# Designed miniproteins, single chains, part 6

Each design is a single chain, and the fold is of that chain. pLDDT is the mean over its residues in the fold that is shown.

## One batch from the design tools (miniprotein)

Design m187
Fold by ESMFold2-Fast:
Order: C-alpha cells, then sequence, then structure tokens
Structure m187 (fold): chain A 68 residues (1-68)
C-alpha cells in the first residue's frame, strides 16, 4: 500500500539522519534534529498498525547508532 511505502521511505530517511545526528555538532546538529522531529511527526500520521511498526524499527535503528 501507499502507507507501507511511505513508512519505508520515512525509515530510510530517519536512519540516514540518525547517523548524521550522531556525528554532528552545533548548528548542524540542531538542523538535523528538526528534520528528525518532522519525520517523527509524519510517522505519527500513519495508520496505527504501521505507527507501532515504524516506532519499533526507529528505536532499533537509534540503538544501533548509539552503540557505534
Amino acid sequence: SSDEKKMEELLKRMEELLREYARSSGEERDRILREIMELVREGSELPQELQDKFFARLEEAAGRVEAE
């Protein structure tokens, strides 16, 4: 479905931004954080079933980035 495709696109963008955020500082970090917050907002607009999956996968991605 189009919602599933949107979820996958949001997750791909989020993983890229999380890695950039971890390596960034100052004004660049603030910019990336705003982009991350906007993707989280878009994720919250997905159907409930996809929201649960989206946030579960997001937590896994964030954990991996922090472990690096």
Scores: mean pLDDT 83

Design m188
Fold by ESMFold2-Fast:
Structure m188 (fold): chain A 98 residues (1-98)
Amino acid sequence: MKIDEKFVGAVLYYMGGIIAYKYKDYETAIKWFKKAIELAPDSELAARAYIDLGKAYYNLGKKEEAIKYFQKAIDLARRLGNEELVKEAEKYLEEAKK
């Protein structure tokens, strides 16, 4: 199959976001996850990036933003038929509502 340069860029931004998140640089993680979603908006990568965006916002105390992005992850994962991602995002959504 043809290599999609936008998707390769999305993977690199997503990985950068994961590294930033691991080092508790949540603001940089948010920036990189948003860029990953922009490059591959209707992908499993974008659904995972929405989950990680929600986690980063939650760690910044931005609970309403966290809930919003977990809901976006659920909606996208359902459209993609990825039941495992739906269940993962639903767990984070319920934790964020507490």
Scores: mean pLDDT 88

Design m189
Fold by ESMFold2-Fast:
Structure m189 (fold): chain A 55 residues (1-55)
Amino acid sequence: GKLEQFIALFKRAGYSEKDAEELAKLAVKKGLSLEEVRKIIASSKSYEEIREKIE
């Protein structure tokens, strides 16, 4: 599902399994699209920056 796709994207970006899962769950909760998640990853340099942009 969408959650597993987001986890894979965050892991590919260099985040740990735990961090990728937490960010992916938040992105699903906020109703983000796959394209929106990709844009956030591409424009962000840290876990904290990604989380701020999703929230």
Scores: mean pLDDT 86

Design m190
Fold by ESMFold2-Fast:
Structure m190 (fold): chain A 63 residues (1-63)
Amino acid sequence: MKYFLGSVGVDGDPARSAALDAQFKKDMAEKKGFYERARQNAEGSGDKDALEIIDKAAEKYKK
């Protein structure tokens, strides 16, 4: 059973909430993968400015 904190995602329809959570996780995983690859490319080229920009952008999807 989910505790009080889980109520934020439930919104009265557990089946619908589960589907939305699955969609969200999929979207987040794809975005994280994109940023990870971009970061590796920037490291390979030694572009410190690009690394800083990528890291800041990735933090938004970490939330």
Scores: mean pLDDT 61

Design m191
Fold by ESMFold2-Fast:
Structure m191 (fold): chain A 71 residues (1-71)
Amino acid sequence: PPLTAEQREELRRLVELGAALALLLGVKREELEEEMKSLSEEAREAVRRGVERVEELREEALELARKELEK
């Protein structure tokens, strides 16, 4: 049977977290982009959410570094 709405949401979250973890572990963005070519639109959106999450964490880290430099 097809996935329920709840199961699809959980799967999206897992894909998003997997993409974020892959980037944090040093997987090249280019390799993720290549994998995205074979993914469904839903999965590609989840990967994009993972990338955005890593960029948000990077921005927060930069802001913390700036505050340290102000001391």
Scores: mean pLDDT 69

Design m192
Fold by ESMFold2-Fast:
Structure m192 (fold): chain A 120 residues (1-120)
Amino acid sequence: EEKYKKLIESADGQLKLDPEDAGAYNLRGNAYLELGKYEEALADFEKALKLDPEYAEAYNNKGNAYLKMGKYEKAIEYYEEALKLDPEYAEAYRNLGLAYKKLGKYEKAEEYFKKAEELE
């Protein structure tokens, strides 16, 4: 928790100097996500994506926020967007597998877990 609070403070400092730093929004959003602050995380990922619409990691992280909120279909949509931008994004395939597993779609989950393994 202390690590993520310090990351937020660092990102806040960076964003005061450069309010258009997509990477700083993505970093702060991920720190909010790890602290369970899902709405703040989503706002930061959305801002990162407005500044850099091809930011595959921000789509993946936005999916992670929805996954932690129990919004599995929305999580799948954002993981699929990350994979359209980066078809070899192993972490996004693993996260798709987890989302499908949460929906009880075990066979589809296994397919995505295997795809993630093949890319690592």
Scores: mean pLDDT 89

Design m193
Fold by ESMFold2-Fast:
Structure m193 (fold): chain A 75 residues (1-75)
Amino acid sequence: ISEKMYELREAAKNKDIEKAKELLKQIVKETAPSVPEEEVQELIDKVIELIKQGNTDGAVSLAHAKLGEWVREEQ
């Protein structure tokens, strides 16, 4: 997961929206596979909006925080 989070940060810096979406889907599938697709899509949409705004740190922080929340709920 740490390696994919690093790749997400690089994709965000480069504004590679397609790569960022793919990485987020993979990270969620590996970390919290029971999360409903609707919630995953909501996270993706919010992260992509931050990337488009040039807020790389905000995008990565949001993804990390939400993944941590989902992992704690799954236990």
Scores: mean pLDDT 80

Design m195
Fold by ESMFold2-Fast:
Structure m195 (fold): chain A 56 residues (1-56)
Amino acid sequence: EELKKKIEELKKKLEETDRQGVRAHIAGDHDTLARLQEESKRLVEEIKKLEEEYKK
């Protein structure tokens, strides 16, 4: 129950991070884009770990 809710929250955060990344790319803000790409990568890894734990 708690794991599923946490996974959903992280997926929403990932979606918001991706939207901000598109805006940063359009604005030419390379520093923000690089930061958001790293954050997106970390969120994907965390979601994967939680999904594997939820399946147990």
Scores: mean pLDDT 81

Design m196
Fold by ESMFold2-Fast:
Structure m196 (fold): chain A 76 residues (1-76)
Amino acid sequence: MKEVAREVAAEIRVMSLPELAKQEPEAEELLLEAFKAAKEGRYEEAIELLRKAKEVASPEMQSVIDGIIEDIEELR
């Protein structure tokens, strides 16, 4: 139950990346590429793209991106 719940929570947060991209024009392309990489199981590439997105994102969005990075690292 707990392992499945953790995977589902991570999947839901990754699924929010396209919606977050609409709110962050400077990071939009990086967030969308990270979503695609994560969806394809390329977690290392997704994390790298999210780190790059974090550098150009607003401080509030940086915290959200950090949470998503932690969730993806948990899926490794």
Scores: mean pLDDT 73

Design m197
Fold by ESMFold2-Fast:
Structure m197 (fold): chain A 80 residues (1-80)
Amino acid sequence: MDPIKLKLAKEVVRIIMETTGEPPSLELSQLIADLVHAKDEDFKKKAEELLRYVEQHYPEAADRVKELIEKAFKELEKKK
């Protein structure tokens, strides 16, 4: 597993729990799993799908999740 993608996944879970007081829904957990297992070429698409879901169902967490995704993209670009 890519440590950058895994760190992003853990941070998204943490933000959802801090924002809602509840663990991520089954659907959100699946989107997070898809992101962690995504190939680098699919990462942007999977991250956009995750962010779209968060914006619709957890709007209070959306800005924080967006910042985490942008940070992860920059870290992945620097690694290559």
Scores: mean pLDDT 80

Design m198
Fold by ESMFold2-Fast:
Structure m198 (fold): chain A 78 residues (1-78)
Amino acid sequence: MTIEEAKKLIEEAKKLYDEGRHQEAISYFNKALEILDKLPPEHAVEINLLKSEIYRLLAEVYEKQGRKDEAEKARQKA
């Protein structure tokens, strides 16, 4: 598992979101978060920036789905 694998999943999730494939985008964002959570602490700054980006985008996806509680929780983690 590498930061580059997480970045690839984030880019795929963004593409899915742009295509209106919101549930699939959420799935890819969650996979990227799982990879980032397992990476060693020496990458903490880049990992935290990527997690912040993912949570911001998850909030947008949840808002589009009318899932206000999930959107608010994602915004708080961004």
Scores: mean pLDDT 82

Design m199
Fold by ESMFold2-Fast:
Structure m199 (fold): chain A 81 residues (1-81)
Amino acid sequence: GLDELYDLIDPYRTGGVSREFILDLAKALGITLSDEELEELLEKVKQSDKITRAPDSRVLKQLWPNLTKEEFIEFLLRYFS
């Protein structure tokens, strides 16, 4: 579930993400964010530079093959806001 995705991304419970990390993670999941969607996310999430690497795209696509853009946005708002 999304708890396992959070554990993979933020094992140290930092609770914050950067613009660069959000874009890298979206790309690894095969999700395309508009500039407007990205800016709205950045206004709502806790910002931190501590998480610098997205997991491998193959691992992400194997474990979460059906993750939608809407579910991705809800994930970030649930765990990082």
Scores: mean pLDDT 82

Design m200
Fold by ESMFold2-Fast:
Structure m200 (fold): chain A 99 residues (1-99)
Amino acid sequence: LAESYLLGGEFALKQGDYETAIEYYKKALEIDPNNAEAHLLLGQAYLKLGRYDEAIEWYEKALKIDPNNKTAWRNLAIAYEKKGDFEKAEEYRKKAESL
C-alpha cells in the first residue's frame, strides 16, 4: 500500500518534480511511519531542492530505523558537505565506509 506512494514519488523525482515527490513520500509515511526507504527518499528530495537542514533531519530519522543503512550515511555526509560542514561530512562518510 505504501509502495504505491513510493512509486509515485520516484516517478516525480525522476522528472525533477521534487515537491510532488515529497508529497507522495509523506503519504507513504502516513501508511507506514517506520518505512526507512520513505525517510531516505524524503531526505533525497530535500537534498535536490537545496533544503539541506530538512534533508539531514530525514536521513537521521532513516538511520534511527536502520543504523546500518550505508546510503543514508553517505547522503548525510553529502548534505553536511553542501552546508560547508566538512568535519561532519568526513565523519559520516567514514561511518558509511565502515559498514
Scores: mean pLDDT 86

Design m201
Fold by ESMFold2-Fast:
Structure m201 (fold): chain A 82 residues (1-82)
Amino acid sequence: MKQQVSEELEQLSQQGEQWKQQAPQMSVDQLKEKQQQLMDWAGKAYDYSVIDRDISSRSMQILGDSGSEMTKQAQEGEAKLK
């Protein structure tokens, strides 16, 4: 259980960081979709805090930062369309 949780959260965190790097090339719709997905994953990481607080906290930080970048890029993209 704990090892599976750590592996899952590490994979989700890596995906979030990859999306953060790709964010400038994404459409507004893609950014909004990825932001929602990252929020869902951050909630999952929070739920896992009862199993492994340290891994959960690190994953929440990475996923939250990635989600914030998606939100920022989406807002900038929307501004350019208006």
Scores: mean pLDDT 80

Design m202
Fold by ESMFold2-Fast:
Structure m202 (fold): chain A 63 residues (1-63)
Amino acid sequence: MRLSVKEIQEVLKSLGFYDGEVDGVYDDKLKEAVRKFQRFAGLKDDGVPDAATQAALARLLAA
């Protein structure tokens, strides 16, 4: 696993896709934020933080 749920929440919150709590819980709000990011990044918007989604998040974090 490349990113924890908390790391995904923090990255999406910093990018403006997620405005909920950074609590490490994968809820419907975080799932919708992941889907919005996937659409923005040109990925399949299934709400699953798969390897491609995590790689895209890591690239933005490293920039």
Scores: mean pLDDT 77

Design m203
Fold by ESMFold2-Fast:
Structure m203 (fold): chain A 58 residues (1-58)
Amino acid sequence: SDKELKEELREFVEKLKKLLEEGKYEEARKLFEEMTKKYNISADELVDLLVEVEEEES
């Protein structure tokens, strides 16, 4: 469901932010690629979804 997807995206955003803060850019890139493959979406589409989730947290 959309709720389940949003929770997974929120967790992904939190992990991505932590990796970026720790300077683990290679791991962050791999995690991002993993998510695009899992959901069969483009990097651009994933970025749009992440922005949407971030706006809801604000």
Scores: mean pLDDT 74

Design m204
Fold by ESMFold2-Fast:
Order: sequence, then structure tokens, then C-alpha cells
Structure m204 (fold): chain A 90 residues (1-90)
Amino acid sequence: MDPDELELEIDEALIRMQASVALHLSESDEEAVEGARRVAERAREAAARAKTEEQRRRLAELLREIAERFREAGNEEAAEILEKTAEEIE
């Protein structure tokens, strides 16, 4: 595995972990929204380091997956933040 591939896999894992924390450990909807903003920032940083369209598309797909989880949890604002970020980085 080259360093760029490893870095992307680490970024994906950290994004998933931060999203899970925001979804399951937030004490309020506002805290979950702040968590979604942190996830969005990490994804933008990862996209800036991405070397290919495929890598950016993979990050965008991950954000859409996470956005759907927030929507299923009833947090439309958090879902919208992640969907807008996915559109921006794709």
C-alpha cells in the first residue's frame, strides 16, 4: 500500500469514528450538528489531499452514507451539512 492510499483509508476510518461519536454520544441535536461540522471539515481536508477523482468520489459517497444515518436519526440539519459537503468535494 502506498502512503496516499494508506492516508485515505485512515481518513475514512477517522471520519466514520467521528460520525459514530456524533450520532450515538451527542447529548443534544446541537452537539450532533457540531459533530457533523467536524466530520465535514475532516472530509474537506481529506479531499484536498486526494490525488484522483475516484478518491474524492469515495469520500463523497461516505459522507452521503453518514448523512442518511443522521437523517434516519431525525437530524436533518446534520444530514444537510454532510450532503452539501459531499457535493462540494465530488
Scores: mean pLDDT 85

Design m205
Fold by ESMFold2-Fast:
Structure m205 (fold): chain A 90 residues (1-90)
Amino acid sequence: SLESKLFSVESSEFSSESKSKSKKEETEKSKEFVEKMEKFSQKSSELVNEEETQSKEFSKLSKEKSEKEETEKSKEFSQQSQIKSLKIKV
């Protein structure tokens, strides 16, 4: 029938257009994915640099705190030794 032939032609055209559109969308999505990955890589590099800077600052602060505590303890020990020495002399 003539109607069956018309339907077949329309179905073929629809299938061709669908395939063309799908391929174009896939190419655009691939480009967007690559751009997102590049941005992620740049952010990762920045984070590593910040962590290294923070680690160095923490290490410096830890050393300064340790030295201050040791100086205070040394002073207290020296004062206690003087008090004991004075008690023995009397």
Scores: mean pLDDT 68

Design m206
Fold by ESMFold2-Fast:
Structure m206 (fold): chain A 87 residues (1-87)
Amino acid sequence: SKNKEVGEIFRKIMKKRGTELGIDDPEEIGKLLRESGLTDEEINELIEANKKSFEEAEIKFIKIIAMRDAELDEEKATELAEKILKE
């Protein structure tokens, strides 16, 4: 399930950042991400990035959030993602 795959990616990202999710099931996490506004295209992009490396998935996730929530352009979102990952 794509929900399970994206949920596992998100859980790993949050755990690395010191955030515990109150939900253990990756499929439920993925479903909640969709309900929170993550598109099928963004989910597919995250899964494809994770197939290359976990670092690529982290960069892609931060970029999606920066572009959506902070209204950053793609160049600035990429710079922010790289800086956050380096820290």
Scores: mean pLDDT 74

Design m207
Fold by ESMFold2-Fast:
Parts: C-alpha cells; sequence; structure tokens
Structure m207 (fold): chain A 102 residues (1-102)
C-alpha cells in the first residue's frame, strides 16, 4: 500500500519537474486523483486527504509557485474533495495534518 502510494507520488512530482508549463488546474487534478488512489489503497479519508495535499503543495512548489499560492491550491483540492466525498470534517482534519510542521 504505502510503497505503491510513494511510487505514484515520485512519478507525479517527476512529471511536474519535467513539465514547467503545467497549469494550476492540472496540479489540482493531480491532487484529487492522488487522494482517490490513496482511498482505493485503503487509507482512511483523513490520511488520503493529508497525503494528497502534501503532494499538491510539493507539486506547486516544484512548478515554481510560492508557498502562499501552493497553499491556495491545497485549499482548492480540499474543497473539491469535501464536495465530492461528502465528508467535510474528515477532509478538514486531513488539511490540518498536511499543514503540521515536519
Amino acid sequence: MMAELRARESELLGHVARNPGLSEEEIIEMGIEFAEKALELGLPVEEAVRNALILTIGAARIAGLDEERALRLAEKVAKRLAEKWGKPEEVKRGYELALEPA
């Protein structure tokens, strides 16, 4: 499970690094798809959201966006996941965990 998730994360971040013309919308879509993949692999909603938002922030930073813009993309991913899955409290917890210092 985690090995597959980490492999997908590495693949996506490598894709962003090789494609400097990626739009903010494409980065948001990558975050949403990564959250869905994490959920399919059996992660709870909170952890799927956390992992997806960390990926979104990392991808945005690699694409050359500053911290403020990267955080705005993470917020947009969290909002879309809350709307799509109907679990706003779990999504909020995942968002809060993604923003905790390493």
Scores: mean pLDDT 83

Design m208
Fold by ESMFold2-Fast:
Structure m208 (fold): chain A 92 residues (1-92)
Amino acid sequence: SKEEFYKKLLEIAQKAVEAIKNGDYETALKLIDEGIKLVMEAYEKGLISLNEALTLIAGFELIKRAVEEKNYDEALKLAEDLISYLQEKIKR
């Protein structure tokens, strides 16, 4: 379901934040890639619109780039923004 999709995506994003805070950047990057894959699968199943899929993928890719550039403060800020967005989607 759409709600189960957003809850799983939120869990992935929260685990990625924890990994970044713990200095486990390899795990964080794997979790980000899992999040992107989950978004693509949700779009293919018709659970989310193309615009929603592109928004979520862009969010994860910005976090990934910040981690790869070792801009960890920016990565955390972007990830927290994504978590806030996902929490709103679950409540609406």
Scores: mean pLDDT 90

Design m209
Fold by ESMFold2-Fast:
Structure m209 (fold): chain A 90 residues (1-90)
Amino acid sequence: GIAEAERHLEKARAALEEALAERPDPRLEAALAHVDRALEALRAGDTASALRHVAAARDLVARALEEDPDDPRLREALFHLGEAEAALLA
């Protein structure tokens, strides 16, 4: 449900903020912006817009993870983005 998706997006946001604090990356900054827009869309009741922003954030995080596949913060962010998408599609 929406509340579960919001919790996962907040956890993804926190993981991305921690990753950015250690290693500035414009791709992760873009992913964080998409997470923020997804949260705004959910607050407005626009689940379709939220899903598009979650998908965009997932793609950006997945591409960053290809360069460092063992980064625990990026793995955590990607996991929570996937769970948010699943919660919105249920």
Scores: mean pLDDT 89

Design m210
Fold by ESMFold2-Fast:
Structure m210 (fold): chain A 89 residues (1-89)
Amino acid sequence: MSPAELAELLRGAARVTAEELEALGMAELAEEVRRLLLEAARAAEAGDVERAAALVAEAVRLAAVALGEDPARAEALAAAFAARLVALA
């Protein structure tokens, strides 16, 4: 995947995830997750895949914990999403 395509994917993820969290009444979390995913998109567009993956991992961890996942499961989900992002880049 090109840096531009990866950045577009992350901007789409930011929009959809924020809309879903806002619909659940989690407006503050929605804003934080959107911020992290948009920062990840900027890192991806610049070719900084490691930074993009770290930011995606943090967004996933925050969302998973807030939605009731235990910390170990949240970390496993964060790691899986980060690894997938690196594989797509």
Scores: mean pLDDT 86

Design m211
Fold by ESMFold2-Fast:
Structure m211 (fold): chain A 65 residues (1-65)
Amino acid sequence: SLLEEAKRLKEVAEKFRDRYPEKADRIIQLADEAIEAYQKGDVERAKELLNEARKLLSEIAADEV
């Protein structure tokens, strides 16, 4: 579910907040906005916001390698 994916992205981002505060906060913000968009029926915007959150998380993952 889109809501479960957004919640999972927030949980993962929280784990990186100490080392990557700006990116983690942005991922959390995007996930929150995606949840709101989805609840308002804007599924396409929710998907776009989650895609942006995933890209930022991928950047954190790349830096950890």
Scores: mean pLDDT 85

Design m213
Fold by ESMFold2-Fast:
Structure m213 (fold): chain A 69 residues (1-69)
Amino acid sequence: GSSERTRERILEAAEKLFREKGYENTTMEDIAKAAGVSRSTLYSHFKSKEELEKAVGERVTARRLARRA
């Protein structure tokens, strides 16, 4: 698996947790655990929870635009 596969697992875990628990109730530790990665690995891909939320939002927007095209 590449760095890309790890990034996708993190984004999938974050999107799921933000949807189920909400942004405020989700921690970086929750996301790391759900993605099956260490905190160090998570922080190597995303420097903050805000950066991760932005990336999740971009992914959701791209998916919605593709569905409407």
Scores: mean pLDDT 80

Design m214
Fold by ESMFold2-Fast:
Structure m214 (fold): chain A 99 residues (1-99)
Amino acid sequence: MEEEAKKKLEETVKLGEDAAKSAKTKGMSGSFLKLADETKKEVEKLLKKGDYEGAIKKAEEGKDKILAMKKNQKTLEEVVLYAAESLREIGRQVDEELE
């Protein structure tokens, strides 16, 4: 039970770290790392209390949240890139008007 909880935590942390490394923006990378760190802290707290069943459940919940965020990442990346391109174009138009 304790070893399974630790294994689930390691899998969740690794998934979050791998997702962070694959993220195209620092903000998205930070979100994955924060979620992995928060899950680690909660699972470690439960492990110290001897709540192995709760620790396993919390690690699985963290994994599900990371996977859901990863699925939504593509849409968020498209929105962020579009916003950045739009701001760049507006800046260029302002510069052309001032010149």
Scores: mean pLDDT 74

Design m215
Fold by ESMFold2-Fast:
Structure m215 (fold): chain A 62 residues (1-62)
Amino acid sequence: PIVYAKAVKDYKATKPDELSIKKGDLLEILEIVDIEWVYAKNLKTGKEGLVPTDVIEVIDVK
């Protein structure tokens, strides 16, 4: 299933494999890595990377 999420907080990437996001950005969850991290695509920028789970909220599952 396709999982969509919304950024509830700003996050700035601290490592090359991480994704910077802004509050309100729409994301596609590509992989759940662990309880603290997901691999996601930012639908506004088209970039992909690791995002902390505590800065996103799941909004849709297809």
Scores: mean pLDDT 82

Design m216
Fold by ESMFold2-Fast:
Order: sequence, then C-alpha cells, then structure tokens
Structure m216 (fold): chain A 64 residues (1-64)
Amino acid sequence: APPFVELSDEEQSELMKKITEKAMEAIKEGKAAGLSDEEIRKKMQEVIDEVWEEFHKKRLKELE
C-alpha cells in the first residue's frame, strides 16, 4: 500500500468511508463463505490496498 499522504479533511473522510465500506463487504462475504478470520483479514488488506493504490494514483494525476 502507498504511504499515507497529507489529505484534506473531506478527502480523508471520503477515503475512510470507501475503505470502511469495502472492508465491511469483505467481512460479510468472507463470513458467509465460511472463511477463517485470517483469510478475511487478507481479503480486507487486499481491498484496502487496492483503494489506496487507486486513490493515490488518481490524486497524483490530478495534482500534476
């Protein structure tokens, strides 16, 4: 995952909301599928990493 960058309060709120929604979906899906807590954690880390990568790349493009 990319390092934390300085974001506005609005950007931080939007990013955290998106991460939370993705993480909650992964937990619910994993629990329904009978995945272990460790497998669910890995899935959460993957979706969080993806959101951070997409957001960071988009921000870098917009600021350049």
Scores: mean pLDDT 74

Design m217
Fold by ESMFold2-Fast:
Structure m217 (fold): chain A 96 residues (1-96)
Amino acid sequence: MMEERRERAERLLREAEELLEEAEKLLKEAFKSKDIEEKKKLLEKARELLERAEELLREAREVAEPEQEPRILELEMRLGVLQLAEAVLEVELKKE
């Protein structure tokens, strides 16, 4: 039997949530760091995780059942907030 849509979506959402949690941690460390090179490395890693999470959320949306929509929306909102935080940090780095 093929993996059920609900089970596949749940797995993708779980993976996306883990990536978003790690990205948030890296962004918080970047905001606290006084070292410009460390900030750049943390920001680059966070961006990679956010891009991966976006891909997983897009795939989850394609296979998700209607009951899973609230969780998808919650994670998409979290992604948006973290993407904004990353953009703010990038602008601050340009001011050097």
Scores: mean pLDDT 84

Design m218
Fold by ESMFold2-Fast:
Structure m218 (fold): chain A 60 residues (1-60)
Amino acid sequence: MAELSASFTDYKKAIAAALSLIGEFPDATVSLSGNTLTVTLPDNPELLARAQKILSEYSE
């Protein structure tokens, strides 16, 4: 398993990112603490790249 995290300027963007991650990766574990979102995924380069892209798009 691999873990990615990102901090967001706006809590609403963090929620939007979490929902996008859950939609793309239903088996992923997503944790939101304040404005920081952590996602745990299988250690697969393709999955990690897609999750990282979602985090980057929402984190501004």
Scores: mean pLDDT 79

Design m219
Fold by ESMFold2-Fast:
Structure m219 (fold): chain A 86 residues (1-86)
Amino acid sequence: SKEQALKYYLKGVEAFEKGKLEEAIEYYDKALELDPEFAQAWLNRGLALFRQGKLEEALEYFRKAAELDPGGPADAALAEVEAALA
């Protein structure tokens, strides 16, 4: 359910803020299994990958977030990763 997806997403955010990036990714993946259109979960999973230095993977997640929420916060994240890869 979307409510259960939100619960996993919030656990991912808590793990991310504690620097537990692998745990954050696991929770974001669980959120996305329940709600594949959850743009903010795509964005924050990309941010966790970006913090791990996985720039190419982060780019794909930011692109998906921007597809689901055009003109949203993923556009800024895309520009940052594209600049880092240039």
Scores: mean pLDDT 87

Design m220
Fold by ESMFold2-Fast:
Structure m220 (fold): chain A 55 residues (1-55)
Amino acid sequence: SEKLENTKKMAEENEKTAEELEAEKSTDPIMQLVLGGTKTVTERLKKRIEELEKE
């Protein structure tokens, strides 16, 4: 499924961004908020992947 492939790619890109933000060990509240948001989006994408894999 094209939707499954696209969703997996988006999840991988967001996970990579989160890893880079974590590696910087920033104490900046804005950067911490961005990291939190990126992780939330990644979790939602992973959940969507599971639903798409069932169909």
Scores: mean pLDDT 75

Design m221
Fold by ESMFold2-Fast:
Structure m221 (fold): chain A 78 residues (1-78)
Amino acid sequence: MTEEERRRLWKEVAIALVRMVEGLVISSTKNEKARKEVRKLADEKIAELEGSDLTPEEAFRLAQEAVREIIKKAEELE
């Protein structure tokens, strides 16, 4: 696997992780404001991941940050 292929794979994994957590959080809440804000935040974080030339380590770090922020946003709106 080349470094370019490795970066692409980890970016795809990072995006998949963010979308998975978005789906889980949205399914766990009945608060429409929380759902809307979580979707918006997930879309913003995915756009950042897609638009950036990231190392595997940077992609994973951004995914972890996005996951934490999504969960925190949902908790703040309960």
Scores: mean pLDDT 82

Design m222
Fold by ESMFold2-Fast:
Structure m222 (fold): chain A 84 residues (1-84)
Amino acid sequence: SMDKKYEEIFKKFDKDGDGVIHRKELLEYLKELGLIKDVNSEEAKKLVEKIFEEADIEKDGINDLQIDFEEFKYLLSKKEYSFL
């Protein structure tokens, strides 16, 4: 099941059980997938910003640089981000 894979990937990053993926962890994962060559590249920064902007649907207008599990699943349900 896709949901089970999402949970496995999410828990791989959420080692502390905080229920969130930090920007740094996402960058490292994208590099492991071969989608970015350098975590410090402009392309990597733009991709991560777009992912965080779309996943991190702000409540009360507060932007955090963290993706919770529901936001992560929502992103992976989109064709553009199914590679995660």
Scores: mean pLDDT 67

Design m223
Fold by ESMFold2-Fast:
Structure m223 (fold): chain A 55 residues (1-55)
Amino acid sequence: MDEIIKEIEELFGKEVAEKLRKAYETLKSLPGISDEDAEQLARRALEELKREKEE
C-alpha cells in the first residue's frame, strides 16, 4: 500500500495521496473487506487517475 500512496503523491500531490490513504483505512475497517481487496481497489483508483491525467 505505501508504494501506491507514494506513486499517487508523486503524480497527483500529497492531498490526493492522503485522501486515498484515508479511504483505504476506512475500507480495511469494514467487515467483509480484506486488506488485499482494499489494496486492489486502491490500485484500480491509481490506474483510473493515471488515465485521466494522460487524457
Scores: mean pLDDT 73

